Designed miniproteins, single chains, continued (2). Designs and how they scored, part 102

Each design is a single chain, and the fold is of that chain. pLDDT is the mean over its residues in the fold that is shown.

## One batch from the design tools (miniprotein)

Design m7543
Fold by ESMFold2-Fast:
Structure m7543 (fold): chain A 55 residues (1-55)
Amino acid sequence: LTREEALAELVRASAAYGRGELSELELLEVGGRLRELGVLNVPAEHELVASLRSR
């Protein structure tokens, strides 16, 4: 994945989670994969989920 592709994947997953189409576990899995690839500065999983719940 390029940085742009990884960002697009994260945005899609976050939007799906916000709509209730993606579970918290699935969102965390996407974030974990992108952090492992090192292509994005992805927040810690708990911070990512907490931020999205607050919006």
Scores: mean pLDDT 68

Design m7544
Fold by ESMFold2-Fast:
Structure m7544 (fold): chain A 79 residues (1-79)
Amino acid sequence: MSPEAQAVRDQLARLRAAIAAGRPVTPAEYEALLAAAKANRELAPYVIRFLQALLADPSAPLDRAQAEALIAGLQALLE
């Protein structure tokens, strides 16, 4: 696996673990995930699907506005 692909997976694993623990996700964590996805654009659709699934869960300790902004940023990378 490329270092860039590993970075995206690592950030997704950290984000998932934080949500499962009920810990709020920070803006810096969203920015880190966007930066990692920029390094491996082929994984951007996977990250978008992950965030959309989180937004569908009303119990997730997720900043909806920040998550939606990240989705928009990732979609821009695919254009």
Scores: mean pLDDT 71

Design m7545
Fold by ESMFold2-Fast:
Structure m7545 (fold): chain A 80 residues (1-80)
Amino acid sequence: SLLEKYIEEVKKNANDLAKLSEILEKFTRDMIERNVPLEEFEEAVEKIRKVALENIDKNDTIGLINLAVDYAGALVEYES
């Protein structure tokens, strides 16, 4: 599915913060264009966030902060 494809891209790019931001933005736009219900998007984004957190360097404080900000931004964009 589309979600599995994005999860694999996140796994491949977990330590590239710029790429993670780009992937999340593209995923959010794809979900909006497909008219996916907000509740399903929230579940999918949470799965992506967990995968990123599992693969990111836990000592990368800036990376963790950027991930949290990008996640919040994606939810705001989807609700708009």
Scores: mean pLDDT 75

Design m7546
Fold by ESMFold2-Fast:
Structure m7546 (fold): chain A 73 residues (1-73)
Amino acid sequence: SELLALPERTRRVFNALAELTREHGSATQREIAEASGLPQPTVSRHLKLLEARGLVRREGTRWFVDEEAARAA
């Protein structure tokens, strides 16, 4: 599983966004930082890594989990 290969902090950011996506459909970087307990710059770095791997998507300033990629990972 691709999720099992992710570093701990990257996985924490992914899990926080997955929960926010289930509850609200999308989340801002600030909301993800609050939910994950990580600073916004740290969240930004990990979101870019997750986006490069196709696990998360962005529309403007809002992020969300790609449901098909999340099921495959």
Scores: mean pLDDT 81

Design m7547
Fold by ESMFold2-Fast:
Structure m7547 (fold): chain A 74 residues (1-74)
Amino acid sequence: SFEEQARKLTEALLSAPREKVEKTLEEEIEIARAQGNEELAELIERIKEAVLAGDAEAATEYLTEMIRLAEAAE
């Protein structure tokens, strides 16, 4: 399920070095904005905030939304 995939991603992000996660997610936000995908940029920003706060539930929720958006993009 999308939620199961999101939970695995959340675990990986929470286990990674904080500085690396922050840099990677900030780079992904910039890429999304450069492509005109403001909805994706906002979701990645929320994922970044949740992960850096250690909020696994919020991170999983936003990652689930991101996966659904990727599916909807066809």
Scores: mean pLDDT 83

Design m7548
Fold by ESMFold2-Fast:
Structure m7548 (fold): chain A 56 residues (1-56)
Amino acid sequence: MLAKVLEDIPQKNSLTINLKKGDIIEVLYEVDENTLLAQKGDEIGLVPRDKVEFLE
């Protein structure tokens, strides 16, 4: 499922990835109510759910 990043999200640790406002990411799995596992290009990492919009 595709989602759009709503704001810049800098990488904070090895489990997260750098994202920019307007990036389109592939959501692979919902880890919990606040956290998604997503892919951007060849990178996979955790993304805050409240900072993305699902595109369906």
Scores: mean pLDDT 80

Design m7549
Fold by ESMFold2-Fast:
Structure m7549 (fold): chain A 80 residues (1-80)
Amino acid sequence: MKEYSEEVKKLAEEIIKKAGVKIESDAHKEDVLKVAEAILKKDYQKALEIIENSSLSAENKLRIETYIGIKLLEEGVAKI
């Protein structure tokens, strides 16, 4: 087992701040770290799957999904 890279940790911290997620357990923090890793790999489908299958509250899931949507728009993958 290796610890998550500094880049993954920084992105996870940004997700928590910008999405306004309240971390209530180490499991919730681990789920956000997994999402950050998927986003850095540009695997946005996996990031959404991690959130949907997480133990996060529905409110926190929506907040992170909103953040992912903004990232998809920035990458030019999703446009309205």
Scores: mean pLDDT 76

Design m7550
Fold by ESMFold2-Fast:
Structure m7550 (fold): chain A 87 residues (1-87)
Amino acid sequence: SGLIELLEETLEWIKSNPDLSFEEIENKILQTLLRAEEAGELSEELRALFQEIFREMRASIPPDASEEEKREKAIEALERLIERLRE
């Protein structure tokens, strides 16, 4: 799946760049989704799954979370999304 490949590429980029801000990570994830939607690879079900996982991620981030903690939560969310898409 092209979407899985794009998400895996994004995950690898985040893991390879530990100095990235959470804002930069969120922007990259958004750009990845826009690329997938433009390519016609985002079904309604896949969009709903993305929204569910990232809603849960945001809910798990405490208000005083460090940039490092937010980054780890974003990595966990992407890994969970990729695993769900492989089912």
Scores: mean pLDDT 80

Design m7551
Fold by ESMFold2-Fast:
Structure m7551 (fold): chain A 103 residues (1-103)
Amino acid sequence: MDKFDREFEELLNEVRELLKKAGDYLTKGAYASYLEKGKELTEKYKKLADEYIAKADQLVRDFQDKYPGAAAAILRGYDEVKAEMDEETKKKTEAALEEAKKA
């Protein structure tokens, strides 16, 4: 297997794992951590792209074509979980207010 292909697939797997954990990050109130992880993965892409950009146009095109989809997937996963989290946060806030009224 080509080293470049392997590193690219490993990066995509990190993206997939981040998306799977998106709900957990937001539910635990770790929103900033989730955004930072997304930024970290984007910086990893830039570093890999820079290393290979001088090799051949084809490698650069293949990398850019595949990775933009992964970056978009991170953003979509984040937006979906955020929408769900906002509704759950509302419910928890309402429950806490009702408990406070009883005290």
Scores: mean pLDDT 56

Design m7552
Fold by ESMFold2-Fast:
Structure m7552 (fold): chain A 67 residues (1-67)
Amino acid sequence: SKGELVLEIMEEALKFPDPNGAIAEAARRAGLPEVAQPGPFTNEFARKLEQLTPEQLQAILDALRAL
């Protein structure tokens, strides 16, 4: 499900020293630089991710795993 993809992205990001930076870089590589913009809060990425399509979420997850 879409929620499962968001959870997998968040779990994969936690393997990095800077999880927010890792998600931002993965989003840039996936062609979604708007998701990579810094938010005021750490949970801002979760909110942005929940608004994406499953295909966009998969692209970010694949890019994150390739980091």
Scores: mean pLDDT 74

Design m7553
Fold by ESMFold2-Fast:
Parts: C-alpha cells; structure tokens; sequence
Structure m7553 (fold): chain A 97 residues (1-97)
C-alpha cells in the first residue's frame, strides 16, 4: 500500500498542476482519498460518484477482487494506485464546486 499511495499521490499532483487546482484543494482531496487506505472502499466511492446501481457496484467489486486475486504483487500495487488516484481526482472535482 505505501508504494501504491506514493505513486497515486504523484499522478494526482500532476493532474492538479495541469488543471491549476489550488494546493489547499489538492491536499484535502488527497487526505480524503488516502484516509481509506483501501482500494476496495475507493472503488465503491467511485461507482457511487458515477451513479451506478448497488448491483453494478457489487459486480464491479467482485471483478476487482478476482483480478486482484490473480494478479502478481506488482500488478496488485499498480491496480491499487490507479484506484486511489481516481478517487482523489473525483474528490478534487467535488471540492471545486
């Protein structure tokens, strides 16, 4: 998780720079996303933001768990980093309202 968190933070900072997001908003979004420390919880929050049904959320979670179970350690860290980065970007968008 630490490596996944560090990679996610770097990617989110690059997106924030391109979108000229204030540092305060970036810090709050990262804190909210990384506080969970769970890619599964992050995936549920992403699906909620996209307006997916509970059945679609459950199906997505099962697919994620199956993918994660069959992945090697490096692939697991990359998948978790991507999920956390996506959640952080969504939290930034919510805070910019």
Amino acid sequence: MKEAIEKAEKEVREVAEKLNVPEEILKEALEKALKESSAETALDRIAEAEGRSEAEVEASRKRYEETLANANPEEKEKLKALTLATLAVLEMVKLLK
Scores: mean pLDDT 70

Design m7554
Fold by ESMFold2-Fast:
Structure m7554 (fold): chain A 82 residues (1-82)
Amino acid sequence: SIIEELENLIEDLKEVIKRYKEDPDNVITLTVLGILLGALDFQIDLIKKKYEELSEEEKKKAEELIEEAKELIKEAKELLKK
């Protein structure tokens, strides 16, 4: 489901942020972080476009996950500032 895809991307981003904090010079981790940030922006936009088609329970879960994703995206962007 579109909601499950967002949840999976959030978990992947949490893992990559953890890896980046352990080894900030790892170019592969940095590349994956960039890809996940793009994928999350795309998935959030997709959910917003389909929002009115979601059930009330799915809308509530989507809102909670989008807020969590926004906080993680903010954290990742702050970590990438030199």
Scores: mean pLDDT 84

Design m7555
Fold by ESMFold2-Fast:
Structure m7555 (fold): chain A 119 residues (1-119)
Amino acid sequence: MEEEIRRMAEENGLRIKLKREGDNVILSIYRGDTLRLVETIPISDAISQSRRAFDRANNATDSLVPLSDDEKRETMIGMYTRFIETSLGRPPGPDDLETVRNTVDTHLPETELQRIIRG
């Protein structure tokens, strides 16, 4: 049972934490480091209900489009360029754009907000 549930989770690109409480199992479903769903499932229906829970976790995840590292980089470059333009009161020149690019590349994977707070 537990091994079959773990195998089904892995086949769906999900990681699980399983805890048994009385006649129930508590199933915590993760994608990467993000907790997607917590289900309390009767042991008698554990396999069938786990399958449905994985489908729900994946459908919920599919509604959230994660940015790729390239998309994050481009987004941060755009935000930082706008910040510098606003701060300088002029369009950024080539040297300004190189500074933006180097700063973003130095501070990946930090969010632009976290970088602004530190700088």
Scores: mean pLDDT 66

Design m7556
Fold by ESMFold2-Fast:
Structure m7556 (fold): chain A 77 residues (1-77)
Amino acid sequence: IAARVRRILDINGDGTINRQEIIVVAVQVDPSLPVGAGAQPTVGAPPTAQQIAQADVNGNGTIGPAEMAALMARLAA
């Protein structure tokens, strides 16, 4: 699990993945939140199927290949 968490952080550094990843996380915490929730400013809800579903939507680099695999491996859910 620690290794998967590290990969998530690495993906954030990639920029493109970071942008979509932030949106996925924001939607989990507050579905009404439009954009910029930061990295996890208000964590009220853990990762859900919603995050996994969005990651799988692109699966080509928008959300992040390593991030998608980590989520599907049940990083937190």
Scores: mean pLDDT 42

Design m7557
Fold by ESMFold2-Fast:
Structure m7557 (fold): chain A 85 residues (1-85)
Amino acid sequence: DTEKGREVFLALKERLRELRPDASDEQLEEAVTFLLGLYAYAQANGDWEGARQEAIDYLMTRFGLSRSDAEALWDFAVELLDRLS
């Protein structure tokens, strides 16, 4: 894992912690890993709309975020990863 990869992981984990303060570290790490996987998929295949929809769906249904928080988190993840890539 690179220093940039660790920075992104920790930044996303912290943002999720702010949105879900009662979530376990395991739940936060699972969600971050899922989002990073979707970003990698979108980057490889160009399916950014599909990846965004999957991220929003996951965060709302499995992580319990509101739609607005799910959208903001995915958009934050994409912006952060694009800056570091």
Scores: mean pLDDT 83

Design m7558
Fold by ESMFold2-Fast:
Structure m7558 (fold): chain A 83 residues (1-83)
Amino acid sequence: MEEKAKELLEQAKENLEKAKKQEEELRKKGEELVAKGKTLSYTKGSAADVLGIGYYAEGLIILRQAQREAEELEKKAQELLEE
């Protein structure tokens, strides 16, 4: 039983590490979209302004999603350790 519990905990830790790496990648992508949105909004042109706002909004959505996933992963890790 202890051996099986150790294997399950090890697998859970590996899955959590993988998910944390994915969250970091999403955060980086969101930050890059926000930066691009700001640059485009500064560029002259009505289409560039609209695209800039779009990229900025998408970047914020991705960043919020990454933050939420990180919080849920930490909560799930705590639950797995308790149960």
Scores: mean pLDDT 70

Design m7559
Fold by ESMFold2-Fast:
Structure m7559 (fold): chain A 74 residues (1-74)
Amino acid sequence: GAGIVAALETQLEALKSEATPETAPLIAGLEDAIKELKETTDPVKAIGLALQALGLAFDAALVLKKEGKADPLS
């Protein structure tokens, strides 16, 4: 729903502020997944896109944590 999209967009902006070469493709994938999630009316596709977006956001946060730039658990 709209709440999930808003949360993902907030996370996307946070990830962009800490962007590195390693997170850039994950951030791009997250932007694409959020865009498709906003455009889809298929509930099965929406669930898949939301899970994909969450996975990309988590992967980007883990990369930043390993680089000492962000702690996704703090």
Scores: mean pLDDT 76

Design m7560
Fold by ESMFold2-Fast:
Structure m7560 (fold): chain A 87 residues (1-87)
Amino acid sequence: MTAEQRANAEKNKPVGHEFLEQVREGTERGKRFLELGERVLEKYKEDPEETEKKEAEALKRLEALWAAGASGEELVEALEEALEEIG
C-alpha cells in the first residue's frame, strides 16, 4: 500500500465505516447465495428441464410473498430455501 493510497483511505474512513459494516453483513449472505448458486448450476447439468421448472416455481413463490408485503429479510429467507430445494 503506497502512502497516497493510505492517505485516500484515511480521508474516506469516517464516511465509509457504516458502509463497511453493511458490506460485512452482506458478505456472509453473499457467500451463502454463491454456494447455493453453484449447487443449482450442478443440478442444471444433471436435469436442466426439472431444474428450470423448480426455479420458475420458486420465482412465483417469491413474487407472491413480495405482493403480500413481505419484508426483504422474509424474501431473502424464502430465496435461500428455494435455492436449497433446487440444489
Scores: mean pLDDT 68

Design m7561
Fold by ESMFold2-Fast:
Structure m7561 (fold): chain A 116 residues (1-116)
Amino acid sequence: SVEEIKERIFELLQKLKVTTNDAEIDRIVDELERLLDQLFEMNPPKEYLVEIAVELLDTLMYLFLFKASEISLPTMTRIVEILRRVVERIKELGYLDELLAKLTPGQQKLVEDLLA
């Protein structure tokens, strides 16, 4: 279900914050990409996309600030691309303003830069 995919995405994002093993990080990112593809095919509720985008932004900011030396640049780029795809979908569906209202000024700037 859409709910189960959302819950799994959140679980994987929390695992990214605590995982130090490169092979496990790669497996998590591979699964996130696959789950995102499945989610988009299922036409998820806007609330779920917005929640996922917020959690992705929070996770990415955490990884940048505290784990940048532990995550390779190619892997970090893949995570940014996952966020870009979610934000693009939110914009296409007309919910960008709802997303931006839930974000810090720094997160808002990152979203605007990704869409430029």
Scores: mean pLDDT 86

Design m7562
Fold by ESMFold2-Fast:
Structure m7562 (fold): chain A 95 residues (1-95)
Amino acid sequence: AELALRGGEEALKGGVLAAKYSSRPELGIAGALGGIGAVFEAEHALRTGGPGAEDAGRAAVGGGEAAILGGKAGGSEEGVKLGEKGLELGRKALA
């Protein structure tokens, strides 16, 4: 859950940068929404000790992928790097 939380935070940051600087702001918005979803699901899982950690990990992966695609379209190197970190942390959360 903690890795999914951190992955969601990175995907959110990457998605916001992609949305601001991208020729495909819809991909940045998708990345940011995925990151937000991952953060909320991970926080809920951490509080309840229950199911939801896998959903948080999947949301971090999806958000990270969207942030990478959006960042590449806009030339946002920082958005791509943050999206890559979100994707990596989300995948580790699912392993």
Scores: mean pLDDT 76

Design m7563
Fold by ESMFold2-Fast:
Structure m7563 (fold): chain A 60 residues (1-60)
Amino acid sequence: MLSKEELKERLRSILVAVGVREDEIERLLASLDTEELKKLIEELQSLPLEQAQVRARELL
């Protein structure tokens, strides 16, 4: 299983791919615990890109 830092890197990569701004990414990553990071990564990776973009915008 990925460490907390590896989970943050994974989520950052996904959020960059869906077009989230770096400032918002850093704020979101700072607010999430390990379980929240894992759940959000699993959610976004399970969605088609278009739906993942909508979901990411809802979080911000």
Scores: mean pLDDT 79

Design m7564
Fold by ESMFold2-Fast:
Structure m7564 (fold): chain A 70 residues (1-70)
Amino acid sequence: SQANLDAATAESQELVDTINKAKELKAEYERLSAEVARNPDDQELRDRLQQTKAEYEEAKAKVDKIKAMA
C-alpha cells in the first residue's frame, strides 16, 4: 500500500530530523558547558546552559518515543 510506504517514509524522516536536532543541541550544550567552566560567575551563560540542557533532554525523549513506536 502506498499509504503504508508514505507513513513509513514520514516516520523515518521525523526520526532523522529529531536525531539531528538532538545532535545540534548536544554540541551547543557541550560548548556552553565549556564557557560556563571558564566563566563560572556568568549567570546568563548558566541560564543558557540550563535551557539548552532541557531542550536536549526533550529532543532525546522524542527520539526514544519514536523508536519505541517502531
Scores: mean pLDDT 80

Design m7565
Fold by ESMFold2-Fast:
Structure m7565 (fold): chain A 57 residues (1-57)
Amino acid sequence: SAEELAKEIEEELKKKGFSEKEIKQAVDYGVMKYQIDGASREQSIKLAVDYAELQQK
């Protein structure tokens, strides 16, 4: 589910040391890709992590 996906993305980003604001933005992005663009759960997590990392560069 989207709620379970959001939780997984949040946990992965917390482990990587991202801030609450960065996590929120990346979770929203990953869930959007999953629900709207039809990305898989695994791909949505990867896209959210990549999004967060790019925002730091």
Scores: mean pLDDT 82

Design m7566
Fold by ESMFold2-Fast:
Structure m7566 (fold): chain A 70 residues (1-70)
Amino acid sequence: MLRGTTTVTVTDADTGEVVATLTSPSLIRDGQLATPAPLPDELPPGRYVVTITSTGEDGSVYTRSFSFEV
């Protein structure tokens, strides 16, 4: 199990503007987060893309993205 850092970037899907960036320490197992990535409690109405990037202490990088609407 690797110690690492998880960065969550929330981007407005229509403008490409980054509206929120959150970071937290995490434990990483073979591309999966042992600790859930934090998300903002509230966002203005719109369509968003969430990009979750986890980096291990050994330099391993794991990325996931998904879209949602508020």
Scores: mean pLDDT 65

Design m7567
Fold by ESMFold2-Fast:
Structure m7567 (fold): chain A 57 residues (1-57)
Amino acid sequence: MPLSDIKVDIPSEEAARMVGRALRIIGDGIDDGVPASEINERAKKVLEEGIKKAQEE
C-alpha cells in the first residue's frame, strides 16, 4: 500500500544484470545440448548472486 510496495516491483540494477547473464548461460547451455536441469542449476547460481547483491545494495 505505501510507497515501499514499489521496491517489490522495481528490481535492483544488479539483479537485472544477473538475470541477463543467467539468460546467456541458458542459451549457451541449450546450444551445447546440456540437459535442462543442469542449465537451471547454472542459471540459479547467477540469480542467487544477483539477489544477494540486491539485498545488500
Scores: mean pLDDT 65

Design m7568
Fold by ESMFold2-Fast:
Structure m7568 (fold): chain A 69 residues (1-69)
Amino acid sequence: ATSIRGALIAELQRLGFSREAAEAVIDAGLARDLSVAELRALVRELTGRTLSTPQARAVVAGIRTLRAS
């Protein structure tokens, strides 16, 4: 749902992502079931930023919730 997607975008922006980078990460996670390690690698490739393991785990959980919606 758009509201859940909006919440995920806001969380990623709070972690220092642009809206465009946040949307790219979410769209990639929706296209395939990313592990925490794969999400961290994708974030580094797209933005040059390093997420902590807890931050990456929270983002993966949020994307999985969006997929289940």
Scores: mean pLDDT 80

Design m7569
Fold by ESMFold2-Fast:
Structure m7569 (fold): chain A 91 residues (1-91)
Amino acid sequence: SSLLKKAEELVKEAEELVKEIEEALKNPPSIETAIGYILRAIGLLLDADRLIEQIKKSNDKDKDKALKLAEKARELARKSLELGKELLKKV
């Protein structure tokens, strides 16, 4: 389903952002770059919240699986936001 695919893509994007920020924590970048990571994390969190609402209102055959993945994406987005805030303190 399209919702399942969107949830899978959002998990991948959130996992990639977490990895990028974890690498950045080893070699702290500019303030501008740290702010960029925080904005990306906020964007992913908003996208996850929107997708969760869409899934809950849908009649999608993969609704339960899509919801679980979208909630995982939201948790990863929250983790990336916290890591981004930690990074901002180091720059």
Scores: mean pLDDT 89

Design m7570
Fold by ESMFold2-Fast:
Structure m7570 (fold): chain A 70 residues (1-70)
Amino acid sequence: SAEEWAKKAAESAGGRAEYATKQGADGEKAAEHAGKNAKQAAIDNGFSEEEAEKTGEAAYKAAKEAVEAA
């Protein structure tokens, strides 16, 4: 489902953003990149524009939370 896809995308984005931030990357830029990548991946996998946007938002939020915790 789109919700399961979004959850998986958020988990992946959070881990990647945390790792990048620990290596000295700009946290906000890492979170923005994670959100954009997750949205595009959802579109490429045939999800609707609304589902893709929700996926990107979930990924961005997870990445931002991981960055703020790092």
Scores: mean pLDDT 80

Design m7571
Fold by ESMFold2-Fast:
Structure m7571 (fold): chain A 103 residues (1-103)
Amino acid sequence: AAAEAERRRLLEEFVRSVKDLKDFIKKLYENNTPEAKKARDILLFNFEVGAKLLLSRLRALGAPDEEIAEFEEVTKRILEAMKNNDFDAVDEAIKRLEELARR
């Protein structure tokens, strides 16, 4: 009960953070400068690290292996889509992440 509530809270906070990150990355793509590219690389690296840390927390809170695998797949898809300036793919992956948070 308490662990499930904490997993849901962490996933909901992560969804909000990913939406904010999407908006920042999208703006950085609109400004095609070397500085903007470097900022995107730093933000995407921080996202990858944050996702791995959250994965470890979810696992420690008893998340089922199937949910862990889906979280890894979805976060990898978000990262790859943001690297490719594919925000339609980012939005679809965020919807899957929101569904995980609602379970």
Scores: mean pLDDT 88

Design m7572
Fold by ESMFold2-Fast:
Structure m7572 (fold): chain A 89 residues (1-89)
Amino acid sequence: IKERLERLAPALEAAYAAASEEQIAEAAALEAEGLEKVKALIEAGDAEGAAREAEEMARRVGELLGLPEEVIEELAEIAGEMARELTEK
């Protein structure tokens, strides 16, 4: 997971550097909403639900920031994997 995130870091940094304060604020709001949903599903033990919500959050944030489709899909995959791992305590 860390190696995959490291590969995506330059694209994420460029997107955030190019984003307006409004886009960053909207992305933060989407992340906050998505993370609350993911957290609730993790606490309920719903690994697949948590993964789906994490993937949807990553796609929405990536689209808002103008990330390339391949970067968005990799972020969604990583987010889903992380949510599953956190649920399977």
Scores: mean pLDDT 79

Design m7573
Fold by ESMFold2-Fast:
Structure m7573 (fold): chain A 64 residues (1-64)
Amino acid sequence: STPEKLLQKGIKAFESGDYEQALKYFSKVYVFALGAIGSDPDVAYWQKIKKDAEEYGQASLDAL
């Protein structure tokens, strides 16, 4: 799955009230984005994905 697809899966889990599953998806997106920032020249794109995963991940944790 692409990071964008994992982010969408996380959002769907969050909308369904499955905050543990949502946090799991957002954590995977975050780790992927960190690796991409270190190796891919499109740093700004991956920093945006990382920020989105961090914000949604925090919202999921706060809902637990």
Scores: mean pLDDT 83

Design m7574
Fold by ESMFold2-Fast:
Structure m7574 (fold): chain A 70 residues (1-70)
Amino acid sequence: SMKDEILHALESGLAALEKEPSTTILLALAHELRKLGADEIADKLEALARQGDIEGAIAYLKEQIAKLKE
């Protein structure tokens, strides 16, 4: 399902960011999420990337993963 694809992208992106905190990885993740129709999450990640807020992005990704696992 699209929800499972979004969840997989979020979990993979979180793992990548925890290994290498990078705005490039964050923007690439936002682009993939937008392709999956997760525009609201993508918009938030792009805003965090513009701010250079990798810690905020990691916290936000953990929150979104928890919500989707409901």
Scores: mean pLDDT 88

Design m7575
Fold by ESMFold2-Fast:
Structure m7575 (fold): chain A 63 residues (1-63)
Amino acid sequence: MELEELELPLEVLEEALALLVREGRISQAVADRILERARENNGRITLSREMARLIREAIEKLR
């Protein structure tokens, strides 16, 4: 499995995950787990490449 590390401000990650949930691309439970793990690691999280890509696309949409 391909994994990717992301380092983001928690507020940016929260907004990106909220957008993905609103668009129906991930569940709220998935978003909550990602956010919890990021909080434990000061905004650093290891995710699948697909999930990392979804988060990056959401961030670009928020700009």
Scores: mean pLDDT 82

Design m7576
Fold by ESMFold2-Fast:
Structure m7576 (fold): chain A 71 residues (1-71)
Amino acid sequence: EMSKEDRLKLAKEYENKGVEAEKNGDYEQASSYYQQALVLYLSVDAPQDKINNLIVKAKAVGEKVKELEQK
């Protein structure tokens, strides 16, 4: 099992990977990374403002993925 510190570090890593994927227009990858970061942040009881910010980012890229997949 991961320590709280390791999970927080991994959450930040996934958040950064999400940002890079989003910049590359890879919205499916960005959505996946933001979701993984969100789960990890929630598991370490991260501050509510951090959780809310990440939810906004995840929803934005998730909306783009749904639009592209709908055709």
Scores: mean pLDDT 80

Design m7577
Fold by ESMFold2-Fast:
Structure m7577 (fold): chain A 78 residues (1-78)
Amino acid sequence: MMEELRKKLEEYYELVLSDDEAERERGIELAAKFISEKLGIPLEVARLYVEGVRAAALGRPDEELERLAERILEELKK
């Protein structure tokens, strides 16, 4: 269950962090929809969350990226 959620987020995260703009847009949309459905929040809010995580990941060390991934998983399991 959590392992499946982590796997899905890792797949979407790979797309979200892609250097290709089209793949990035698709990854953000997929991740936002997934989070929106799991957390029951509006899609617009989920998109902002994914964009924020991406921006932080690109500007920060790997340790912070790992912590952000864990934070997302914690929110999803609520």
Scores: mean pLDDT 67

Design m7578
Fold by ESMFold2-Fast:
Structure m7578 (fold): chain A 65 residues (1-65)
Amino acid sequence: GPEKEKLIEEGDKLGALGVILGEEGFPEQGIALGRQGAELYRKAGDEEGAKKALEAGIRAAERGK
């Protein structure tokens, strides 16, 4: 439904911002936003999307170091 789509869209936005912050040298903030995005994916019932969001956040934090 529309609620599920909005949760996924917001999760995508938070995940993207998390990647940017991680790459810019803010790994803690990037990981926190990635986790928030993953939580929205889980609320939408998308466990696979949540896992991918967490993985992207970790990779971005590695690149920011």
Scores: mean pLDDT 79

